# Designed miniproteins, single chains, continued (4): the designs that were tried, part 47

Each design is a single chain, and the fold is of that chain. pLDDT is the mean over its residues in the fold that is shown.

## One batch from the design tools (miniprotein)

Design m13606
Fold by ESMFold2-Fast:
Structure m13606 (fold): chain A 107 residues (1-107)
Amino acid sequence: MTAEDFQAAVQAALARLRAQNEEAIANKDKRIELSHPFAVIKKLLEEIATTPDPARQQQLRALLLSQGLKQETIDKMVDIIKNKKPEEAEKEIEKILNEHWDALVKE
């Protein structure tokens, strides 16, 4: 998978999240507000943390690896999601992702 393929998937996922947010507001039961640019990546990490399907988990890990993320970094972020409060998890994941994006841009 190429970085362009992942970027297209990220854009598609963001469009889906926006549509879901509008629907949630209309129903008043679940309000989802995207405050961080990494929200779609966070959702992929949450699915890795919760899915019982090892094939699905590998597919999602492969998507993140295509962005140059190391397996160790993915595992660390998944553990953060599992063990920390959502607000703390978001801050730590944002920091990790920003450091990684900066490294990718340098090349």
Scores: mean pLDDT 65

Design m13607
Fold by ESMFold2-Fast:
Structure m13607 (fold): chain A 76 residues (1-76)
Amino acid sequence: SEDLDLEVELALLAMQVAIFKRALEKGIPLTDEDIEFLKKVAERAEELAGRSTNPQVRADAKAIAEEAKEIIEKAK
């Protein structure tokens, strides 16, 4: 189903966000390329939130977008 495909994509985006969050927690600086990548992750997660009618998928997508934005802000 399309929702299953969205859930898989969200899981991959969440994993990517978690990697960068852990890097910052360890004091590893993020590059400009990493920041641009996180911006694209946030944008894609927001897009996925708009595409699903499943409230859990929408909530998870919004959470991923917000966490990516928080990481970007902390890296400035």
Scores: mean pLDDT 85

Design m13608
Fold by ESMFold2-Fast:
Structure m13608 (fold): chain A 80 residues (1-80)
Amino acid sequence: AEAQAQAAFEALRQKDYEGALAHARAALETDPHSRAVRSLRAVLERLLQEHEEKPLPELTPEIRAAIRALVAEIDAALAA
């Protein structure tokens, strides 16, 4: 989980949103209750908030929808 989460953070830093989402999903599937997954959720939610303030062209509607879906999946896992 931690290795996949770190790969997701690095991909986000490089603006590789597709790679970041793939790594984040792998981390969630490995251990949804890990601190790394919770940190990813916070970073992804902040990224969506930043886009609302200053539109980022690389954050397409499809990528934003995928981020929202992943955040919802993490929230559901944490609530269970």
Scores: mean pLDDT 77

Design m13609
Fold by ESMFold2-Fast:
Structure m13609 (fold): chain A 111 residues (1-111)
Amino acid sequence: MEEVEASGGGTVAKGGVLDVIATVKGGRGERMAIGATGDVINDDGKIVGAAVGSAGEVPLGGSATIKVKVLGGTGTLKVTVGAMSVEDGPSSYTAGALGGGGRGETTGTVV
């Protein structure tokens, strides 16, 4: 099974970039394309904005920093990171195109 962990976080301004570290812990094949999507959630638990990021190829057991661009909103940023085989992935990969169940999550704050 594909397994990816997400870490990192912190405070980012609306329209800014948050660095999220993705670590590929398991999967089939030698290299994975990684990407991220995020939701900005307000104090009422409502989605008020989005974030997206992509990274290049990462070997199994390796890690890469995903530059996650905040598209709007203010509140808690919940980031989902995914990994998919390079054979099936475009150069621009997002967590919305997650294959094979490789997902990790981390959080930040948008001000």
Scores: mean pLDDT 72

Design m13610
Fold by ESMFold2-Fast:
Structure m13610 (fold): chain A 75 residues (1-75)
Amino acid sequence: SAVKNLFASADLDKDGKISYELVKFILDWLSKYPYEQVIPYILPLKKAAGIKKDTNVFTDEEKKRIHEAINKELA
């Protein structure tokens, strides 16, 4: 999947999971750019989490949903 490809080189924990802190850091970093410049990185994460808004700025609850979706894709 696109999510697996994005995180293929990520530093996963012993159980092959990504930490929420790392996901939050990445999403906060991507939020600093215009949405149009980060679409290729944001779009797979949005689709996995079921977020339909055209945005790279997420609430803390949406960031948790993205974190859960990434770990489900990695499992």
Scores: mean pLDDT 76

Design m13611
Fold by ESMFold2-Fast:
Structure m13611 (fold): chain A 69 residues (1-69)
Amino acid sequence: SIEELVQELLAVETDPARRAELEQAFASGDLHAIERIAGELYDAGRITPDIEIELSVQLALEDIKRALA
């Protein structure tokens, strides 16, 4: 789930300001902000391709659900 993936990102992110931004993005449903932060962590080598791919899939599914609602 997106909740579990966000928790995995929070476990890897050391900067408290970035963690706060990620938690706020999740609370507000800002999928673009979550994707951007995950991409930055991936580019920095902080998360594996498997986590990036799974997050991308879950964000796409959530976007589809919102479009169908």
Scores: mean pLDDT 81

Design m13612
Fold by ESMFold2-Fast:
Structure m13612 (fold): chain A 76 residues (1-76)
Amino acid sequence: MAEQLLRDAEEAERRLEELVAETGASYAEVIAQLEAAKEQVRALAAAGLLSEEEARALLEALERAIRRARELEAAR
């Protein structure tokens, strides 16, 4: 599960511009979804379902995706 979540987060980071163009979603909506994913990761870590290392890697990937989305939003 954690490996797949990390892969999905990394894919989202790489494909942010493509996903926004394809779906017509706003960057604010994308950021809200990524923030919700961070809450899910923290909840899984608190429940003992993710190791500290897995949770850290996932949160870092999600934070990079959020930062990228904010950069793209600011550039329009």
Scores: mean pLDDT 75

Design m13613
Fold by ESMFold2-Fast:
Structure m13613 (fold): chain A 58 residues (1-58)
Amino acid sequence: SAAEEEAVRLEAERIVARSEQIIKERITDDQTKASYLEELAAQRPLVAPSLRAAKALG
């Protein structure tokens, strides 16, 4: 349903935001921090599809 798809989208956004916060708070080296944030940005569009796949397998 549209409500289920919206819930997956919002959950994906929360996961990305939380991951970004953890990277910014826990990684003190600027170069390492930048590398992880760049990787997170690359993975961002895959989070919602991954959550859908995980729900389908469970």
Scores: mean pLDDT 81

Design m13614
Fold by ESMFold2-Fast:
Structure m13614 (fold): chain A 84 residues (1-84)
Amino acid sequence: EPLYRLDALLREILESVGVTSESVTLSQALLAVIEYAFRQGLIDGEKRIVDLSDTPLGELLGVKELDLNDLSPLIEAILAHSTP
């Protein structure tokens, strides 16, 4: 699985859940973002991330709420954009 270099905002989110590596796989980034959302109380029982307003994750994703099924392609796009 390819390694992606982290942008500053994504690194801050990942470090808050204990991921301190300078490069991550898509799977590592996805699991860390889900863990962050869970710890912040942002996951609804219907597999949705809600209340992203005024959160670092909301700023990263550019949305106020998101279906978990749409998270993987968004994280992949962010990682690809952040890696030269």
Scores: mean pLDDT 75

Design m13615
Fold by ESMFold2-Fast:
Structure m13615 (fold): chain A 82 residues (1-82)
Amino acid sequence: SMEEEYAKYLQLGLEALGTDDELLEAAVAGDRERVRELFLARLKELGEPEPSEELLDRVVDDIVAFVAGRSLAALRRFLGME
């Protein structure tokens, strides 16, 4: 299903954030076009098929949103808010 494919590609994207500094930098910058490019390159390296454009857009958006949320959590720790 699309939901199962979404979960798979999101997991691959989140794993890539931990190993690809350029992808992480693009995601922190909110550069969705660069995140898309680097994620597709990673999928090709892994031998994974390309997702549909709709699914790819959703995964890229959620990767950027995830990194934004993690940056806020780090700021809260620095300010002693947790």
Scores: mean pLDDT 81

Design m13616
Fold by ESMFold2-Fast:
Parts: structure tokens; C-alpha cells; sequence
Structure m13616 (fold): chain A 72 residues (1-72)
């Protein structure tokens, strides 16, 4: 299992499992988003929608923050 922190969202922990399962955890709310590597690669838009919901934000708000991080 590999654990990462989001560079954009300090409260989000990402866990990647050997079987391809990926879990996003909002440490403040305790909310979890479970997906797979295959699903993310096949349909990244669906994953973006679920991730935005995990953050309590719209997809547009999430993408703006990601864009600012990439700009830096």
C-alpha cells in the first residue's frame, strides 16, 4: 500500500493498493471515495465529479485550485 497527500488539498489522503484499488480520504470529514486505477484511466471525468463531491465543492472549484497549483 502506498499513501500520498494531495499537493492541492492538505486534508486529502490517497491510498493505492496492490490490486489497483484507490481510496481518497477527507481527513476532516471522514468521507471516503473508493475507485480503481482502471476506472480512473478509463473515465477520469467520473472520478473528478466524485472527488469534487468528497471535497464538498463543484467540479469547477476543484479544477480552478488544480490549475493554480500547476501554474506555480
Amino acid sequence: VKTFKSSVDDGIEIKVYPDGKITFINKETGEKLETTREEILANPQKTREKYAELLGQSVEEMEERMYEELKS
Scores: mean pLDDT 68

Design m13617
Fold by ESMFold2-Fast:
Structure m13617 (fold): chain A 56 residues (1-56)
Amino acid sequence: VAVAAQAFLPHLNADDAAYKQAAVQIFPLNDAQRQQVLAAPDKDAVSALLSQFFGA
C-alpha cells in the first residue's frame, strides 16, 4: 500500500478521469472497489474511497 501511495502521488494534480484511471491501475482494488472509484463524481470522492479502503 505504501508503494502504491508513492506511485499515485504524482497523479494528485491530474484531472478527474486521469485520477480515476491512475487509482484503479496503481491500487490493488477488487471489482466492487474499482467500480466505486470509477463511479465517484470527482477526485475528492476517489481520495475518500481510497482512504476508506486502505485506512488512510
Scores: mean pLDDT 69

Design m13618
Fold by ESMFold2-Fast:
Structure m13618 (fold): chain A 64 residues (1-64)
Amino acid sequence: NAAELAKRYAEAALDALKRGETEISQRAVDFAERLLKKHFGVEIDPSLSLEERAKAIIEAAEKL
C-alpha cells in the first residue's frame, strides 16, 4: 500500500545518504512525501534536513 511504499522509499533515501548519493536521496524523499500527502493528507515539515525528513516519513508511515 502507499504507506508501506513511502516507508521503503524513505529507508532507501537514508541508505543513499550513507553512500553520499544526495540527489538519489532527495528524489526518494520527494516521492515518499508525495505519496503520504496524496493518499493520507500527511505533510512533512519542509524546513527539516533531508535525513530528518526521511526519518519523519518512516515515523508517519508506521502510524498509518
Scores: mean pLDDT 86

Design m13619
Fold by ESMFold2-Fast:
Structure m13619 (fold): chain A 81 residues (1-81)
Amino acid sequence: DDYARLARLLEAINGEPQPTPEEIRAAVERNAALKEERKVDMEKLREELERQLEEVERLTRERGDEETLEAARLLARALLR
């Protein structure tokens, strides 16, 4: 249930309600399409996502939610690849 962890991560970051697993999957598939087109600046997106991940990891670590940290890493791996 990686999508459940991702939803928890998004709630922890933004305080927003959890997106559906289908919506998260659609976002991942959209990123895959962007990689195929290779028109997007992948280096810029990667650096931005890594920075966001590190910031989320720091915030979540202070709250003690290790599961949310793992979700953040899974999200970064999906989006950066």
Scores: mean pLDDT 64

Design m13620
Fold by ESMFold2-Fast:
Structure m13620 (fold): chain A 71 residues (1-71)
Amino acid sequence: SKIVEEIEKYLQLVDEYLKQGDIKKAKEALEKAKKLFEENEEYLKENLSVSKYVGLKLRIIGAELDIELAE
């Protein structure tokens, strides 16, 4: 799914920007991932297994926590 791939790419960018110490760009990438997830939540619920859906949601939460800990 293109939407899942885009969310995954933004989550990868969060990790890369955090490695670089670029908290601002990490936050921008996270906001894009969160927006895509929220705007497509029903699609994701219908097209992903429960474990994949919950896993993606937890990865977004984990990225948010990583940014908070980096500040």
Scores: mean pLDDT 88

Design m13621
Fold by ESMFold2-Fast:
Structure m13621 (fold): chain A 75 residues (1-75)
Amino acid sequence: AEQERIDADVLVALAEIMLAVDKLYAERHGLTPEQEKKLKELEKIVEEMQAAADAGDLDTVRELFEKVVKLSREL
């Protein structure tokens, strides 16, 4: 459905914005090794969200988005 595609694309866009903000913070303040590991994990999850959105798998996009929010809060 068209709405499912829009919902998936919006969640991916929000995750990409969160990742961009986290990267800007990293550039300005530096990262601990633990934070660097979490940032790399976040990048992989965002990439997986894009693949799921392209496949039309909104359920996977939603599940991965929850992981992005959790991991971003831990940074």
Scores: mean pLDDT 80

Design m13622
Fold by ESMFold2-Fast:
Structure m13622 (fold): chain A 89 residues (1-89)
Amino acid sequence: MKAKEALEKQLELYRDFGLISEEEYEELLKSGDLDRQVRTVARIRGISESIVREELELTNRYDRSDRSEEMRKRLEELSRRRREERERR
């Protein structure tokens, strides 16, 4: 799955559960502005934009068949950062 498709599906989920309005959802999709989409997802999830951006980068690399040790280390680091940001609340 392309990273953009994953992000759009996340936004659709947020719309369906009333976490964003239908108007906000349509504007985010029509703009195609990844930075706005990333900010919205980060805000709703209560995590930093850098975590969301890293998830998208790793998803893109995975779709390109990247199975390197670098990918593994970055996924482990990303999982650690996600736990720490959730636990700080």
Scores: mean pLDDT 79

Design m13623
Fold by ESMFold2-Fast:
Structure m13623 (fold): chain A 99 residues (1-99)
Amino acid sequence: EAEERLRRLLEEAAEAIDDPIKFSGYVGSAEWLVRQHGLEHLLPEPTPEERAEAEKLIQRVIDSVPADPELKQRWLEKVLADPLTVRIVAEALRIRREK
């Protein structure tokens, strides 16, 4: 159900790490699902190393978007300020490493 949908979205995000458009779509869908169904408990707290890797990936995704540097910087700050987005990205990276 919602938990299985979240797992599928995280696995799809893990497979799409090299495709910034697909990756951001799966991450956004997972974030919406987590907030709507209260699934935060299914996302483990990332280690400092996992958080750093997640932040690097978020930076690369934002850098791939053809937009003004100022708008991209504001978007990056907003995304990094959201602990849920960072946790979702860290979990997708963990899943990819386990494959």
Scores: mean pLDDT 81

Design m13624
Fold by ESMFold2-Fast:
Structure m13624 (fold): chain A 88 residues (1-88)
Amino acid sequence: SEEEKEEVLKKAREYFEKGKELYKQGKFEEALEYYEKALELLTPLRKEHPEEVAEVLEEAAKLLEEMGYTEEAEKLRELAKKVVESAK
């Protein structure tokens, strides 16, 4: 239902905002956990909301790079690009 999808999107956005706030505070592991929670909710909606999925993946990639996980960050950036491309 549309109402169910709206609640999922709202919760995913709340997780994403919390993750970004934790990132600004230097709490990288906690920030990553919130990005993962946002992605868990957003991934099933990637056809309808590809830009939002891509944005979370890009922020997670940036955080992973800051933590020294360069290869993992590159994989998430590639996934973000594919999510946007596959929705068009």
Scores: mean pLDDT 87

Design m13625
Fold by ESMFold2-Fast:
Formats: C-alpha cells, sequence, structure tokens
Structure m13625 (fold): chain A 60 residues (1-60)
C-alpha cells in the first residue's frame, strides 16, 4: 500500500479501536476512498474523499 493509503488505513482502524468511529462509519470512509479511486485513478482524490466522509460523519 502507498504511504498515504497506509496512513489513512491506520487512522481509520485506530479511530474504530478507540471507539471514536463505528465499523459502519469506517466502512463508509473506506468505500468513499475505493469509489473515488476507481472513478479517478487518483490516490490523493480517494484519500480526500475518505477524509471528507469522516468530517461529514463528525469523526474529524
Amino acid sequence: MEELEDELAKLIQKLAEEGKLTTDDGQEASLAFIDTYEETGDIEAGVKAALDKLKELGVL
């Protein structure tokens, strides 16, 4: 995994383990990343989409 993707994955897992993020919220963020990456082929766009989803969910 790219460094950027790895850091995002670790952040999501850590938030879930600390009880700050539900499994469903983490899945939504991950799906936002995957969906955006599949549409654009741009890892940075995918990471941004996942972070935007976490902000929308009130986690960040």
Scores: mean pLDDT 74

Design m13626
Fold by ESMFold2-Fast:
Structure m13626 (fold): chain A 112 residues (1-112)
Amino acid sequence: MMEEHRRAVEEAVEVLVEALAREGLTLSEEEREALVEALVEAQLPRVELEEIALSIFAARVAAQLGLPATPENLRALADLQGELHRLLRRGEMTLREALERAAEGLRALAAA
């Protein structure tokens, strides 16, 4: 039902917003509402929704950290995202846990 889908989107966006806030990043209320409406209209299954949330999170955190787009960093980022996507798809990790691991991995890359 549309209400169940909207709830899943709102839950994923809430987890994303909370994870971004822990990294010192904020979404405006307008940006949050726009993202919810776009994701509701896209009608993505839960796993694809969580993968998009992870991708948005990783891009914003990498930008904040000033992570250089070197070939080594891009390969490491692709490997990290690929592993987290696999764990999410298998139900072996929650979105919250995946965002926490993404932040840790990105900070490790920025510190190297």
Scores: mean pLDDT 83

Design m13627
Fold by ESMFold2-Fast:
Structure m13627 (fold): chain A 72 residues (1-72)
Amino acid sequence: SAQSSEPKLFTGPDMIEKAVAWANSQPASNRVAYLAENSPTGGVVAKEDLAATLRKEAADAKKVLVWATPAL
């Protein structure tokens, strides 16, 4: 069944690559939500857009939370 995943924390020099790999391992959801260290609101993006979004919005962040959303 489609459920939101528990938020997962990513840190370190490869955090974007780790977050993207994790997101691509999640079942049956086309979108992920994220919160960067210095972003109060975060966002929701397609899995294929996650890497570009994090590089743009979280370039200076030291940590990011990512979780899968269910397909609507």
Scores: mean pLDDT 72

Design m13628
Fold by ESMFold2-Fast:
Structure m13628 (fold): chain A 70 residues (1-70)
Amino acid sequence: SVEEEVRRLLEEERYDEAIELLIKRRGMSIVEAIEEVNRLREELGLPPLSPTQQTAAALRVIGRQLDEEA
């Protein structure tokens, strides 16, 4: 399932890929995907993404989206 794939990516600290997966497979916005990642991290006993990590991940996702549209 998508949730299982997201959990695996989070366990590997690949949270930007987890965010992209949620956007592409679940139709989530960037904000919704980041919030979902943080909820799953907290449920797993991991700290939530810092504001800096969230901003960096959002910029990477937006950059790739723009490259695909160009």
Scores: mean pLDDT 79

Design m13629
Fold by ESMFold2-Fast:
Structure m13629 (fold): chain A 86 residues (1-86)
Amino acid sequence: MVTLSPLQAELLPSGVTRFTATLTNDGPGSAALFLYDAETGELLASGPLVRQGETHTLTVESPAKRVVARVLDGRGVVAETEAEAT
């Protein structure tokens, strides 16, 4: 089973927001974490394959107002979380 942390959002002085999420894979096989602009569907950042027993933290700085973190494995989307820039 995969565990996706709550998506963290930090407004930077530049007016962009830093978004951070952590994927932990305690299940068999591999999964990957992706960050998308929730309004446009644009891919903002992609993480590496996270194997069984591994953890990966993905960070992106973006002017997007709302971001969705999605975890994909061989079955498709298995976890999702969202954060706003405000």
Scores: mean pLDDT 83

Design m13630
Fold by ESMFold2-Fast:
Structure m13630 (fold): chain A 65 residues (1-65)
Amino acid sequence: SAMARRWGENAIAAARAGHYAAGAAGAQDLKEAGFISPEQGERAIAAALAGDAAATAELLERGVA
């Protein structure tokens, strides 16, 4: 959906800007809304909290529907 895509893009942008807590929060919101699977959402949250913007972006780009 357009909303899922926008939320994913916002979370990726936050992580790439070094705002890892905001990136993780965005991934959590995507998971709670059902826009990403629980497994992929948890992996994206963990990547963001670890400061891995590239892994966060890849997980959200692949996982968000």
Scores: mean pLDDT 85

Design m13631
Fold by ESMFold2-Fast:
Structure m13631 (fold): chain A 95 residues (1-95)
Amino acid sequence: KLEERREKLIKYAKEKKFLEAMKDAVRQTAEVLGVPEEDLEAILKALEAGTPVRELQRHYAATHPPERRLKLQWVLSEAEGAKREVEIIYKELEK
């Protein structure tokens, strides 16, 4: 539900857990899209290592089949979106 997602992002913002918000978005999106566990694990490890989402998007740009590429790009887009949302909430809470 939309309200539950917002409350969780606010909690991550209060705790400065930007990486955890990204990882949560990756896990939830991967579950919905049926991303293989090996791809999910690789993306989570890369994010934990500080790899920029943009670099991961470039890395997976030539993945085949196209359906797998689309799913991976969607997962990465949701991770970046979650980070941005938590950063915006964090800045509002500082005021």
Scores: mean pLDDT 80

Design m13632
Fold by ESMFold2-Fast:
Structure m13632 (fold): chain A 74 residues (1-74)
Amino acid sequence: SAEAEALRARAEELRARARELLAQTTDPGVKAMLGVVIHEVEHALELLDAGRLEEARRALDGAETAFRQIEASM
């Protein structure tokens, strides 16, 4: 579905951004937090593969919020 495709694209973009920031970061605490964000995005992708669109959206929204908080704290 168009909704599943949009959520997958959003998840893949967030994962790429988190991985890029992880590569640029030297702080171990920030690296650990980015690792959690990447894990949550991968979980959202698994939910999408299972057809659990609402749960995938909620998981992705949470991961995006956490990522923004990490960026703001750097």
Scores: mean pLDDT 89

Design m13633
Fold by ESMFold2-Fast:
Structure m13633 (fold): chain A 66 residues (1-66)
Amino acid sequence: DLALVQAEGAIKAGEIALKRGNYEEAVKYFELALQYADQIPDPAKREELKARVNKLIEEAKKKLGL
C-alpha cells in the first residue's frame, strides 16, 4: 500500500522535525501524513494511523503554544 508507506514516511519526517525543535515543520509533515492516511483502503488501519497522527499534531501544537 503506497499510501501507508507515504504516511509512515511523513510521520518519520515530522518526528525528526519535532526532535529538532522545528515544530511548524513537524505540523506540516503530520498534516501531509493525515492526507496520505485518508487514501489507505483498510478503514481500521486508516483510523488507527489518523488517531496516531492527530496525537502528534496535538503535541507539536502544544510546543508552539497553540
Scores: mean pLDDT 85

Design m13634
Fold by ESMFold2-Fast:
Structure m13634 (fold): chain A 88 residues (1-88)
Amino acid sequence: MAPTTPAEKAFAAAYEKYIKNGDFSRTNGLTVYVPDTDHGDVLADMYRSSGATVQYTSTPSDAITRTQQNLESNGMRLGDNYTSVEDI
């Protein structure tokens, strides 16, 4: 889906970095999280094909956060903290 807010755009960019930059091969033997959506099902298939264990989350934000924490604990650094959100 098309992101509509700065936070959604930042999230979409971070998620695209996990998907399109080839991190699948580096997730072999790791647990990764995907949202319980059609996009999450496609990601789950790709991660499982790379030897990862996949768990589902209710939100995309939880999926990226939990996956990032597991990857970072294994010496991988993915995702950036975007601060470009307008508040009032």
Scores: mean pLDDT 58

Design m13635
Fold by ESMFold2-Fast:
Structure m13635 (fold): chain A 59 residues (1-59)
Amino acid sequence: MLEELLEAAYRAGEELGKAGASDEEARQAGRTLGRARGLDEESIEQVAEAMVEGNRKGR
C-alpha cells in the first residue's frame, strides 16, 4: 500500500517537474496527498520526499 503510493507520488512529481513546479510545490503536493490518504506524519513525509525526487527527475 505505502510502496504503491510512493511510486505514484514519484510519477506525479515527474509530471510536476516537466510543468516547471518547484521542489517546495512538489513537497506540499506530496504532503497534501499523504494527509488525504490518512497517513501518519512519518509516512506523509515519505510521500512528500518521493514527489520531490520525481520533480527533480522531471526537470
Scores: mean pLDDT 84

Design m13636
Fold by ESMFold2-Fast:
Parts: C-alpha cells; sequence; structure tokens
Structure m13636 (fold): chain A 81 residues (1-81)
C-alpha cells in the first residue's frame, strides 16, 4: 500500500486508542513508517512528541497524553494534505 494509505490507517488507530500504552504503540509505528520512507525530520518531530506522551503517562496526566496525541494527528494531516 502507499505511504498515504498506511498513514490513514495509523491515524485511525491513533484516534481509536483508549490507553496511553496504545497511543505509544501506534506512535512508535508512525515513527518507523516515516523513517522507512525517508521522512527523517518528520520522524524526529514525532519522536519528540512521543517523549512528551511517555512523560505525561508517567505523571498520570491523561489530558497531556491526549494533547500530544493531537499533535501527532496534526502532523499526519499535514502529510496527507
Amino acid sequence: SSLHEKLRELKARLEAAKTAEEVIEVTEEIIRLLQSNGLTKEAEAVRKILEEIKKAKEEGNWLGVRGSRGLVLGLIDELLA
């Protein structure tokens, strides 16, 4: 499948994620997809957001997890534009 098809699939999974663990798992898959397609700078940006998600999870800050998830979703939407 095309990069855009895989990104749409991962976007849907990220939106459907119910736990911080699921958000982390899907975000790590997004990073791998971006790296494998040569989108190194976008992968770095998502990695920085992933560290924020992990920190928010450790702090029990579910609002922070959801906010950082929203940033990843925004980056995917920009790539799909």
Scores: mean pLDDT 89

Design m13637
Fold by ESMFold2-Fast:
Structure m13637 (fold): chain A 115 residues (1-115)
Amino acid sequence: MGQELRDFEIEIYDEIEKYGIEEVLEKLEKEDPELAEKVRKILEDAKNGETKAEDEIESLIRKLLKKFLERKDEEAIKSVIAMAITYYKAKKLGDEETIEILKYIAEQAIEELEK
């Protein structure tokens, strides 16, 4: 199960690299409109500097996305969007192992950016 979502994250990242964020989100909206809307909201909120969320992992994703948007790091932005899509997918599937891994990765990335 954890391996399947890791492969999914890689596939989503590759699609974002090939087609761009907007086209991938439009395709995602056709399959899962609720998940696509959550990801769009995170991106919009981060662009407006809004990083607070009741969900701790969502808050970490928003903080990462804000920092990379400020740096204009397009590759890092794509990686965080792939992470956000994978997080909501893991949450729907109840894949706690993937959720814990994504939390750890996000926390480590924030620590590195604050140094």
Scores: mean pLDDT 82

Design m13638
Fold by ESMFold2-Fast:
Structure m13638 (fold): chain A 74 residues (1-74)
Amino acid sequence: SELADKIRDYLEKNAAPLLEKLSAEDADKVSAGIADAINAKLTKGPQEEIDKGIKEVEEVSPEVAEKLREALKL
């Protein structure tokens, strides 16, 4: 969970202004995609599962997806 905490801290610092502009529905979708990508990373899942989570975020906000890609490199 230390890695998950670092990823979430990075997103709070670098993606918060973008997340604040989302509707509640879009924020829920982005949160789900972020959780999917982080969970796949932590469980050492295949890259395809990580990419799936990122794509779910990208469909709502390409800018948040870019910050998620940066965070996942931690």
Scores: mean pLDDT 81

Design m13639
Fold by ESMFold2-Fast:
Structure m13639 (fold): chain A 84 residues (1-84)
Amino acid sequence: EIEELEKESEERAAEIKALMEKASVEDLPLYMRSAETHAHLYIQKMKELGKEEEARAKADAFLAEVNAYVEEKKAKAAAELAAA
């Protein structure tokens, strides 16, 4: 069901975000790849159900949040390094 796929997608997105909050800067590329893989699979599954545009918009929003978080975390690490 579409509702089940949306719920699974939301749960996976929350899991990835939680892992990234605890991750070191060096591990961020691993979680970035996990986020991209999740987005791609979600779009493919929803496309089979005729919901490609909705899934793409949701995936794009999720990836934008992930990218923004990565840049903020990198900036914070750089500031801490400069202060040391």
Scores: mean pLDDT 80

Design m13640
Fold by ESMFold2-Fast:
Structure m13640 (fold): chain A 66 residues (1-66)
Amino acid sequence: SMSEIQKVEDEMNQRLKDIGDETQRRLAELRAAGASEAELQAVVDEGKRRADEVLSEYDRRLAELK
């Protein structure tokens, strides 16, 4: 149903926003602490990996609602 699709979309958008917000906050904290480029890149890579997992879950869940 449309309401089920909307609920899944809202949930995934919130999860993506939370990942983005956490990544930005962690990067700011690490930069203030003088972290290495490797440490900063690891945070970016982890954020991207988590976002990719959410998008894959979103695609699967939407397919099941058709």
Scores: mean pLDDT 86

